# Designed miniproteins, single chains, continued (3), part 113

Each design is a single chain, and the fold is of that chain. pLDDT is the mean over its residues in the fold that is shown.

## One batch from the design tools (miniprotein)

Design m11924
Fold by ESMFold2-Fast:
Structure m11924 (fold): chain A 92 residues (1-92)
Amino acid sequence: EEEEVAERIEELLKRIKPIIEEQMELAKNNQEPSAELQARMKELSPDYQELADLVNENLESPLVQEVVIKYAQEVFGEKPEDVRAELERAKQ
């Protein structure tokens, strides 16, 4: 069960990763998202909701925590220690 949840979260993160990376690149250059990017984000809205629900329901899972930490580090450049601290706060 835990492994299946972690795999599903990883799949959802892989689907949204290109959109998030494009948004971050635009934000880094002080540019607004294009209408095309905004439309793609809207189409992925169910995936974002499923991701949020699965993470919130499974915050106690070490496998889920590691998937989230790795994603935050790779996409947002967050320090693993900072992400881990936020997850610890969220599960209380």
Scores: mean pLDDT 76

Design m11925
Fold by ESMFold2-Fast:
Structure m11925 (fold): chain A 69 residues (1-69)
Amino acid sequence: TSEEKLKEAKERLDRLAEVQEELPDRTAAGMVVDILESVSGEGREELLEYVKEKLRESVVRLVEERLAA
């Protein structure tokens, strides 16, 4: 279900946030985009707000740029 996918995506983002300082921005952003693509459009927008809270600004910017393209 969309609810289960959203929960799983948030858990993946939490784990990524724990190691994000050891990852290049582009690598972290790519992983975030892959997680977001697992969730439907409206769920993805809610998940983007979660990303902004959990990940560093440089990663968030790259994710937003990729999604806007």
Scores: mean pLDDT 79

Design m11926
Fold by ESMFold2-Fast:
Structure m11926 (fold): chain A 86 residues (1-86)
Amino acid sequence: DDLRRRLEGLLLLAKELAPDAKPTEEIKKLAEEVRKLAREGRYEEAVELIGEVLNQLQTTSDPEERKKIVTKALFMLEAFLEELPA
């Protein structure tokens, strides 16, 4: 569906920006939170959580911190996409 395609596009972009990204324990917790929301059909809240993380890029100029934000969003997007119906 349309939502799946949009999330796949964002995930591809995040992979391009952080190709060697690895999840920390904190990132795994954020991904689990998104996965639970998606599994419960709470897609709007899952999108909002990912959006809040990405919105940190608006106020972050440090390249290393920006890469960490992209890495968080990458694993959150992956978790969301895994719970969407095919």
Scores: mean pLDDT 81

Design m11927
Fold by ESMFold2-Fast:
Structure m11927 (fold): chain A 61 residues (1-61)
Amino acid sequence: SSAQKGAELSRKLLEQGKSIDEVEQIVSQKAQELLDQGKSQDALDFVKGAMKVIKEHKKSL
């Protein structure tokens, strides 16, 4: 699913040592690509999945 892809991307980027701000920027860019393709629901699900992982990471700090 798009949500799973968003979650996987966020997890991968955090594991690579990217900052939360960098991860959020990359997620936003990818979501914009989906919106530009007319995939608005996929973009929403992608961001939701990605932000769930980011939020859990923030709680662990």
Scores: mean pLDDT 85

Design m11928
Fold by ESMFold2-Fast:
Structure m11928 (fold): chain A 56 residues (1-56)
Amino acid sequence: MKKEVQKLVSLTVGRALRGDVDGLEKISEEFKKLGDDKLSKQALELARLVKENPFP
């Protein structure tokens, strides 16, 4: 995995834990720019799950 992709994965986890839906959607776009459509789709799905089940 490219170092850039690994960094975005770490940011994805952090944003999910904070309930940052907008940040997760932005990371999905960054994954797509890196050519990783699978991770882009997973980040969007995570944003949807966080939106439906927000943390306190």
Scores: mean pLDDT 76

Design m11929
Fold by ESMFold2-Fast:
Structure m11929 (fold): chain A 100 residues (1-100)
Amino acid sequence: NPEEEEAKRKFEELLRTAEELAEAGRNGDKERYERLREKLSDVTIEQLSPTKVKVKVYDKEKGKTYEITLDLSKLSDREKEALATAVNARVLQEEGITLQ
């Protein structure tokens, strides 16, 4: 299914972006951190149950939203850490907290 494969690719890109954002934060690279956090502004993460999360990624070039439902029990520890990083970055942005 091409659409399901594209949604999976978008999710993998999200995890890579979150990992890079965490590294930029650790290194104090404010410009890179803010740019990566802006990429995450097109992402919505919604917890459906204790074990299920819905991730929506808006693709501005295609004008389309890709949606994937994830079972947290099937994610690796690395994927869970990256997803938590993305969620925390979004929460901090909504609360107006910026990297020093």
Scores: mean pLDDT 75

Design m11930
Fold by ESMFold2-Fast:
Structure m11930 (fold): chain A 80 residues (1-80)
Amino acid sequence: SLVERALERLEKRFEELISKYNITDPDILKEAEELLERAKRFIEWYLKQHPDASEEELDRVVDALVTQMEAEIERLIKEK
């Protein structure tokens, strides 16, 4: 399904962010996981509002969410 594909892509890119920033601090990991959960809920909401959304459109939504998550992760790291 489009939902499953979008969620799998989001989770894979999230794992890449955790690896890229070498995140081992449990407080930062918890906040990062909360960002992922919010992003997953946004994808579910987006598809409910746009049931005819294409794979290309969802790929753009995932890319935007990952960009936002990376910015927030960078902020969390700088505050430690």
Scores: mean pLDDT 86

Design m11931
Fold by ESMFold2-Fast:
Structure m11931 (fold): chain A 71 residues (1-71)
Amino acid sequence: SSMRERANLELVRAAKDALDTGKSPEEAQRLAYEQSLRGLLAAGVPPEEARRRARLVGDSVRTNMLIQQAK
């Protein structure tokens, strides 16, 4: 499977977990950003790029939660 498909599945799972645990979209966004940033930095990604990628992850989790809530 493509890495993009796996990443999307992980984002959907993160959004579902946040909904199941009663987190707000904003809280889930912050937590996903922080977790992604720590992981990227630990993997040796440069700080500037790690922050950029982590923001995208947080934004994606928030967007997925809002889509799920709108259904």
Scores: mean pLDDT 78

Design m11932
Fold by ESMFold2-Fast:
Structure m11932 (fold): chain A 89 residues (1-89)
Amino acid sequence: SDEEEFKKELLNLVPLSDLLKMSEEEVREYLLKLPEFIEKAKKYASDDLLRLFLEAELKRLDILEKERPSLSEIIEELKKYIEEQLKEL
């Protein structure tokens, strides 16, 4: 089912430790795909699970931005998007 597929994707979400070892280009590709994954989460996750995921992702993005300041602009745009999603919950 789409819910089972989403759950598998959530479990396979790139760990922060792996993101910190990836190239800048690979991290950028991850960040560009994140909004699509969040839209999928909005369809298949409960509001409680979605809130927990979004709050966890904001913390991950804060760490990633400190370690990869060259990606700050895209990370800040994503943080703004996630904060807007959280306000709607």
Scores: mean pLDDT 80

Design m11933
Fold by ESMFold2-Fast:
Structure m11933 (fold): chain A 100 residues (1-100)
Amino acid sequence: SAAEREAALAADVAEFKAELLSIPKKLEKMLEKGATVDEIKEYKAVLELKLAVMETHATPEQRAELRKLFDEAMKLIDKVIEIMEKDGLKKALEYVKKLL
């Protein structure tokens, strides 16, 4: 039914929202495991693809909320990449831990 499809799409959006809200913890875990700049960039690309998929079936209100959370997540990921390239993994991990 239409209602079942709407419920499934709402669940997918809620799951992606939860992922975007967990980015600081995800980055901490990746950096503690010794993630490279390339691995962080690959994770960023995966999130960009997920947003593109969500935007094809999200409501305008859901898209606005996801875009806001996504932009905040991308800003954090880009800052972590910048610190990793300039100051190394340890400094990037210290930065992320201060946000938690």
Scores: mean pLDDT 87

Design m11934
Fold by ESMFold2-Fast:
Structure m11934 (fold): chain A 88 residues (1-88)
Amino acid sequence: LEELAEEIARLLRERLLLEGASEEEAERRAEEAREAMLRYIAEHGEAVLPDLLAALAVARLQVMRLEGASDEELRAAREAARAELAAL
């Protein structure tokens, strides 16, 4: 769970940088999101896993799109995320 929150925060930072945010702003906002997710995990435990997996999938797709991923690549990533969520 904590590793998942860390990965989501890392992808948020990458997304913000690709959108033109400064390194300082991207790092600050990613850290705020990471801390919020860690508090959510601490309060609710494993029940947050589907929410975090959905957030991870969205974060990955947003970064891929901003990096110029093809429609085919975005479709494959979306299908993989859907399969991961369905396996829960």
Scores: mean pLDDT 81

Design m11935
Fold by ESMFold2-Fast:
Structure m11935 (fold): chain A 79 residues (1-79)
Amino acid sequence: MLELSPEEQARVAALTDRILAELEEQGLLPKTASPEEVRSLITEIVKYRVAGRQEAYDGLLAALSPEQREVLERALAEG
């Protein structure tokens, strides 16, 4: 269980929404997963990144394609 401040939770939500919008616009959303499952996965990746949990972040990031990973890394670097 990962405890985040209200400000960190708001940042995670904003970054997740931006990443999902960019993935959708680029046609990179998985066809095999529901929108809710994709949102959950991206939310967890962003949470681990914000919390500095590098090993958990790297483990989840390995489940993504190189193109999906690039979108995530760019959004996280700018926000």
Scores: mean pLDDT 78

Design m11936
Fold by ESMFold2-Fast:
Structure m11936 (fold): chain A 130 residues (1-130)
Amino acid sequence: SEMDKRAQEAGEQTRRDIEEEMEREVARTLREAGAEEVVREYVLPSGLRVDLLAVIDGKRLLIEVKAFTTDVTEEQLKRLAEAAKEEGAVLVLVAPEEGITPEARELAEKYGIIATPIERIAETLERIRA
């Protein structure tokens, strides 16, 4: 019915709005941590798009922001990890602590991706600098 369609569309829009708000929060945290460069909706030379590019202490970070890590496929993570390696960048996957599944953590470890709760980005940046 039209009501079911509207409910589904509202759910999709709400997820996008949450992710956009999280991206802004991540960008603010990166700038406060001393990032030299923070670019939203960054397109890599390969044509692949990431939510943010940041440069901190000469290290390039490619950042994907998700409301839930279940919204990311293994194939998508693999493609992003390959692109990050080609760019000499660290790939960071950000979601709320409750949104990061054990499966996503295993895939992140497998592909050399740093999965971090949005609440712990500052701690994660210190780990990346080390």
Scores: mean pLDDT 80

Design m11937
Fold by ESMFold2-Fast:
Structure m11937 (fold): chain A 66 residues (1-66)
Amino acid sequence: DAVMQAILARDLDALRAEKARLDAQIAELQAQLAQNPDDQETQRQLGILQAQRNLADDAIAELEAQ
C-alpha cells in the first residue's frame, strides 16, 4: 500500500528528528555534568531525556521492522 508506506516514512522521519534533538540535549547535559558532577538537577534531567530517547529508539525500531 503506497499510502501506508508514505505515512510510515513520514512518521519515521519525525521520530528520527526527535531522536536527534534528544541526543543533542543529552550530549549538552553530559558536558555540563562533566564540569559539575554534583549537579543533581542536571543528573535528573539527563535521566529523563535518556528515558525519552530510549522510547524513541524503540519506536524507530518498530517502524523500521514494518
Scores: mean pLDDT 82

Design m11938
Fold by ESMFold2-Fast:
Structure m11938 (fold): chain A 67 residues (1-67)
Amino acid sequence: GEALRAGIRAAFKQNAAEMEAANKATNISTPEGQEAVDTVLTILNNGLKNGSSFPESELGEAREKLK
């Protein structure tokens, strides 16, 4: 129930911190880079609001774009 959702949110919060660190190091300001960041944030936000599982393939593709 709620405890599981809290655990999932904590895990995604940790992943978000890693992405923020990578983004800060790369200083992504290109339109493509910004679109990739927006896509990942949308997926994370939607999953947190709906309590749904995130599609691992979508997160993997967005991470590739952030390279």
Scores: mean pLDDT 56

Design m11939
Fold by ESMFold2-Fast:
Structure m11939 (fold): chain A 61 residues (1-61)
Amino acid sequence: KAREIGRKELEEVLPLEVEELKLAVEITINKKTDKEKYEEYKKRLEEVQEEIARKRAEIEA
């Protein structure tokens, strides 16, 4: 059971977590230099975080 949950997290959640980290970096870089890109990346980060939460809930069910 624990190994199956870990495998699903690695295959389905890890790519989303990597995307979340990349977006966090872009948000930080653009926060002071490009407000339009900052808002776009911030919105995408919220979407990715929702996907991660949903996938984690599905895996734990």
Scores: mean pLDDT 77

Design m11940
Fold by ESMFold2-Fast:
Structure m11940 (fold): chain A 87 residues (1-87)
Amino acid sequence: MREQELLERLLSSVRGAKELAQKILEKTTNPELIAKLEELLQDLDTLEREIEAALPNPTPEQLAAIFERLRELDKQIEEIQELLDKL
């Protein structure tokens, strides 16, 4: 199924993003960046659970929720990038 392949790729990407965010969190002493990274990790955990629940038979409602979460994550990543550019 096309949707299952997309979700499997997203799951891999989410797990990679969590690992990267955790590594940055371990190295930073900036309180604002720490707060934003902790929020990102929480939202990535939520997305990972939503993707795992949608496998093996994704519903339109589950897909809609996952894509809405991805939209929210894009905004969080932009905010983190802006903070990194100022440091």
Scores: mean pLDDT 81

Design m11941
Fold by ESMFold2-Fast:
Structure m11941 (fold): chain A 97 residues (1-97)
Amino acid sequence: TSLTPDEVLFLSALTAALKDLGVLDPTEVAGLEASISTGTLRTAPLFRALENARLAKVSDAKLADEVVKHSGGKFTYKSALADVRALFTLSRNVLGE
């Protein structure tokens, strides 16, 4: 999937947040960073990362806060929280009921 610059910024911040929270191993981080940097999203690794965050009991609020931290002030907490919630919902709908 082709990504907009705003989507690239968000997904890069999300990947950094998941790495800092210990949800992603170095291979998963490298794979997501490579995919995002080319403007092409690999959805399966992203959805697996989000499922791992859920299993690690990372709340929407905690993940949103870390995304804001890694965004360099580009995202507000409210916008990051909305985007995190949307991605968790999409991940659950694709991987489950």
Scores: mean pLDDT 76

Design m11942
Fold by ESMFold2-Fast:
Structure m11942 (fold): chain A 90 residues (1-90)
Amino acid sequence: QLSPRSKELLQLLKHQDLKKLFSMFDKDKNGFISQSEFVVGMQAISEIYSNKISPLTEEELQELFRAFDKDGDGRINYEEFVTVMTSLSS
């Protein structure tokens, strides 16, 4: 279950090009975002958006990663990423 702050952050991010946003997290370019890539990327984004939204807690980051990781393999693929981002649209 995503917190309201997690949903607000995702709604801010979905206004970006989702493919470019995914590739910013996918540092090794293998088509998957690992837990560590996700945490590092979200920390960087939290700094950028710190004037609009409070930094996410570790608990919120864990819930957010689990929400993206639909198959539970510990990685986020592009299809899972787009599904979560679009489901949080109006």
Scores: mean pLDDT 74

Design m11943
Fold by ESMFold2-Fast:
Structure m11943 (fold): chain A 76 residues (1-76)
Amino acid sequence: MKKTITITEDNLDELAELLAGVLQVPVEKVRKVLEKYIGETLDIVSLADKILKELNVPEEEYLRHLFLLTLALKDF
């Protein structure tokens, strides 16, 4: 069964801090991406993919960051 996360105003800041810490980017950049998905339920891989694409992460770093974000998100 795929782990899913529903993005809400209540978990937005915690989720943004978690993902920003993993990616070593400002929390504000991640928060702006996540705000677009408030009210949506996404599986952790799809959420990680959307974040990486919207932050324009280079292709050579994509797989490493996808793995790290997915690991962080599974424990959320």
Scores: mean pLDDT 82

Design m11944
Fold by ESMFold2-Fast:
Structure m11944 (fold): chain A 85 residues (1-85)
Amino acid sequence: SDALKEQMIKIGEENVEKMRELAEKRKHLPEEELLKRLEKNPYDIESAAALALLEGEKSGDEKAMERALKAIAAAFALKEELAKK
């Protein structure tokens, strides 16, 4: 529903800075290592955030990077809500 979409967007916006912090913890790893971590655990939020940050630095598209970080934050929040049911 539209209400759920609005909540997901808000969660992403509120947590984009937290996603940047998580990205910094893994940013020193090679891109190949981050991808391997995500293949083994698709819920590795730190590796996903670090990959998004590295992609943003390579492209220079800060808006695309922020959208990716917000999407990761929203996906993680949805996973947590589904786990409660």
Scores: mean pLDDT 75

Design m11945
Fold by ESMFold2-Fast:
Structure m11945 (fold): chain A 85 residues (1-85)
Amino acid sequence: MKSPEEVIVDEARKLKEQALQRLKNGEDLDVVEEETGQQMGDLLRKLELTRRMADGSKATEVNKNIDEFNKIINELEDYLEEQRK
């Protein structure tokens, strides 16, 4: 069974892939950025809730998933910024 943190990170990866696919299909950059940003914000709120509810014994696992989530967000933001140029 995947942890709640792993499920959230998996969903973030899917959202990133979907956003990249939408841009490749010629969808409007501002629309894709806004919609994906809202969905990523929802996932961040869920991840923060999971972190607050986590047992201290799981702190290392939770922090690793937070780091992975932040990498996904940064990669997506960098890609979107390049598409604006």
Scores: mean pLDDT 82

Design m11946
Fold by ESMFold2-Fast:
Structure m11946 (fold): chain A 87 residues (1-87)
Amino acid sequence: MVDLSKYTKPVKLLIKLLSGEEPEPDDALEKEFAEELKGKSPEEIVALFKKKYIDVVPDEKAKQKVKAELEKALKAIGREDLLPLLE
């Protein structure tokens, strides 16, 4: 069984940043990720996320599940315009 829990936190953080929410002050990982993405466009953020968290997944089933979770999250925040960047 593919454990998706390790991808849940990065996907939630990406959605927070794309929706304009502030990262948690007491979460060092959220702060570091927010600083890495500072000044980037939504398109650049999604492209970097794909390269860093999707394209590096060696198991095709895991990759498809991570992609599906991100697509679902992007649709939930009304950013379907970014879905082509995941292809």
Scores: mean pLDDT 69

Design m11947
Fold by ESMFold2-Fast:
Structure m11947 (fold): chain A 56 residues (1-56)
Amino acid sequence: SMEELERRRKRAEEAARDFQKEYQQSILDKLNQSIQDLLDKIRETVEKLLEEARKA
């Protein structure tokens, strides 16, 4: 029973560390995606303005 408790504690610690790594990576991925989305919107807006200018 004590050995089982120790095994469970080790597993919980491992899960917590994995969660921390996953969480940090998830934030980084979301940040990068937000930056890309913003850049894409800027590029689309610039392209539309250039196309309007070309038609004028």
Scores: mean pLDDT 86

Design m11948
Fold by ESMFold2-Fast:
Structure m11948 (fold): chain A 109 residues (1-109)
Amino acid sequence: SSVLEEFEKLLDEYYNRFKPYLSEEEAKELENLVEGLKDAAREFVRSTDPLEQARALTVMAVDMSGIIFLMRNAARKETDEEKKRRLLQLLDDFNRDTSSMVRRLLEAV
């Protein structure tokens, strides 16, 4: 669906915005979480089985939480107070935008 394509694009945009704040190892973890979230969103939209949809939503919630924890941990390690503030603001934006998009995905199915 167009909503799914918008969600995937949103996740790619946030990956690119988060990446400069991360080590190489943390960036690989973020990439894995983003790809897992995309895969779960595709599964959610594809499935007509309520139980499969519920499992996909659970995986999406786990991966979104993983991204939030990874980025909060990166913010805790940041010694530049301005970069730390920008990263925390970006994380708040991510949480708001992804929550809004998940709601739109729920309405599209």
Scores: mean pLDDT 89

Design m11949
Fold by ESMFold2-Fast:
Structure m11949 (fold): chain A 115 residues (1-115)
Amino acid sequence: LEKFGDPVLNKSKVTSLITQADLLEKEGKTEEAILKYQDALLLDPLNVQAFTKLISLYLQTGRKEEAGVFLLALQSMRPSLKKVGALGLDLLQKKPEPELQDSLQAAIEELKELK
């Protein structure tokens, strides 16, 4: 039996958008996936999953500045994420694209484990 309420409905819509974005990413439609994750953030501005996916996709496409902006936003949402945000920014400045992507994705995976 599904529980009723606006928070539950909004969470369901956000989950659906994230699922659609993940499917689009698997189809190679990276820009369409990015738009769906952005739509999820419009419904839930504090959605850590949508932020982490956007950061990952921007790094995969070489969009370092956009990745940095979203990483700063994620860090600002929770003090516990501040260390991850600072590490990500340092990696964006110091390392080449592939090493930067790998190191920042490791930090993003740590964020996913902090539920």
Scores: mean pLDDT 66

Design m11950
Fold by ESMFold2-Fast:
Structure m11950 (fold): chain A 91 residues (1-91)
Amino acid sequence: SAFEERMIQRIRELQAEADRLAAQGRAALAAGDVAAARRALLELQIIRGVVLIILGVAKLLGMEEVARLAEEVIERIDRKIAELEALLAAV
């Protein structure tokens, strides 16, 4: 449906934002800006939470394509969070 297509687009926009935040967090750490890296990590966690809510709603409403994409995007965000957390733990 047109509504599901809009939800798919929204999830992809959230994925792109997560990709940008992960890159910003890594760049901040490379520059020695631990505070900026921690802010990027927090913002990644917030985006993950939003995608998780979309996943829950998609499963409840039987929107299988939206749910599948949301699960894939959460997995990608979880990898980025883990990478940034590991880098922060090393400082």
Scores: mean pLDDT 91

Design m11951
Fold by ESMFold2-Fast:
Structure m11951 (fold): chain A 59 residues (1-59)
Amino acid sequence: AEAEEEELRRIHELVVERGVSQRAAAEELGLSVTTVSRRLAGIRERGVEALIAEVRALA
């Protein structure tokens, strides 16, 4: 879904590109720290574009 795609992009931007902490990113996005941590682990393992493609395939 589009919401999950945008969420992945924003987590990558805040944490990986801008160096914002997982807690600060969670507060900014209205997510739990656990959700941000799990999403970020996937981004680091598979890359953000691969995860976005997977989310699109499920929509």
Scores: mean pLDDT 76

Design m11952
Fold by ESMFold2-Fast:
Structure m11952 (fold): chain A 100 residues (1-100)
Amino acid sequence: SLKEKMKEIIDKAIEKFPAFKRPPHPDSPLYKELKGEYVTLEQIKADIDAGKITSAEEFYEKVEKLYETVKKFYPPDSPLYQLADELYKFVKEELERFKK
């Protein structure tokens, strides 16, 4: 099913990109500015399991929100920005592979 495929992708994303599994540290500027807007891989997984994310498009939009947030707060040469770029490309490729 689509749900099982999305679960496979999110589990792989958590394994490869553990930095995005949980919220940033409470003392970070990112945590303070986001006021609860920060999307985590754990939350995306929970939303897939709960049936709140039911399409590849919704899944991709959640990952894109995480990616855009990191780009807003970190410079392009930072490790976190580079990891977010890798995550975004990984999920996009996995979802495209599923659609094709």
Scores: mean pLDDT 78

Design m11953
Fold by ESMFold2-Fast:
Structure m11953 (fold): chain A 59 residues (1-59)
Amino acid sequence: GPRDEAVALLQRLLGMSRENAEAFLDVIREDPRLGRGLLVRNGGLSEAEAERIVALALA
């Protein structure tokens, strides 16, 4: 499902463990703007990659 795809992307693109990826999805769900910003500024992801992960986390 969308959540599993978001976890897989966080693991692949950022090297997150499953536990860290799951915890980060909860951050995105509580504050999508903060989550997107962290993916771009701290994770070094493109805006398109960050937007896709946020969209999957909210689906």
Scores: mean pLDDT 88

Design m11954
Fold by ESMFold2-Fast:
Structure m11954 (fold): chain A 99 residues (1-99)
Amino acid sequence: SSKEKAIDGIVENFKELLKITKTLSEKEIKEVGERLRKLLKANDYDGAIKLLEEIKKTSDEFLKKVLDGMINMIKAKSSLDEMEGVLALAVAVLKTVES
């Protein structure tokens, strides 16, 4: 996948996690999703970590663990495709539990 496609997948799964966990309003989800997209496209990984740490403060225990995983993957310089895959799995788990 192109870098842009991987970033799109990360952002869409991130927005879905925020929606399912009811962490933020729909307007705030759109805003933070676009902020994350811009940071990842710019390779501003420090900015991305700061954004994820900010959201973690109001997140439930499950989402905190997912966000910590994302932060650790960014710090470890993991591929964007790997991060997309982990987020897609987290969404699938939450949809199964909420069903």
Scores: mean pLDDT 85

Design m11955
Fold by ESMFold2-Fast:
Structure m11955 (fold): chain A 102 residues (1-102)
Amino acid sequence: MEEYKKEMRELADKFVKEAIETLKKGLEHYENGDYEKAAEYFERAGDLFYQASMLYKGAGDEEKANEMKELARQSYRLAAEVYEKAGDTEKAEEMRKKADEI
């Protein structure tokens, strides 16, 4: 039982690291005016933070799980704002719903 919790934490840490790198790539696209691509990266970062949250929760780390949920919400809200800038109102609404779900 303890070994699987360690594996969940290690996997969660990897998802967090990937999420941060994904946010950086999204910011690069945003600075270049590629709003659709930037929003896709912010959506992906939200998904990765959410997966990390579920893994930390499974490992019994409720504090980190809650931190990752908040980062997922923020990432989805950012994706919604950037999809709106891209003129993709349907994707923006989808991202708002994902944020509300968490």
Scores: mean pLDDT 90

Design m11956
Fold by ESMFold2-Fast:
Structure m11956 (fold): chain A 81 residues (1-81)
Amino acid sequence: SPLLDLVKRTAILAASGDAAGARATLAELRRLVATQDPASPVTQVLRRESARIEALLDAGDLAGAAATAVETARQVSRLLE
């Protein structure tokens, strides 16, 4: 899933201290989410959690952003099963 891959990449970049890279993958994730069915549980989770990750990145909390992205990836993986 391209959505799941972007969430995982955001987590890796945030965990490595690459705030700019994490923001770039998050922006691409948000762009793709905007093209998805808004009634989908995956879309609803990604809209909510991407906003939370953005807020954490804006606050300089890269560890919090990484942890939130990891949890988001786990939630999305379960919904895609």
Scores: mean pLDDT 88

Design m11957
Fold by ESMFold2-Fast:
Structure m11957 (fold): chain A 63 residues (1-63)
Amino acid sequence: STQQIMQQVMDAMRQMGDLVQVVLDARSEARRNPTPENLQRYQQAVQDATQQSRQLHQDLQQQ
């Protein structure tokens, strides 16, 4: 139904917002204290967010 499609889109937008926040937090930590570990954590957060964003996009397309 249209209602279910709208709910899925809204849920995906919320999840994407959460992913962006995780990346921004990791970036902030890496800028404040640019250790190899913090830089790796930031890179990992970007990769995780990219992967999860692609999965959300795929899930919406399979609707």
Scores: mean pLDDT 83

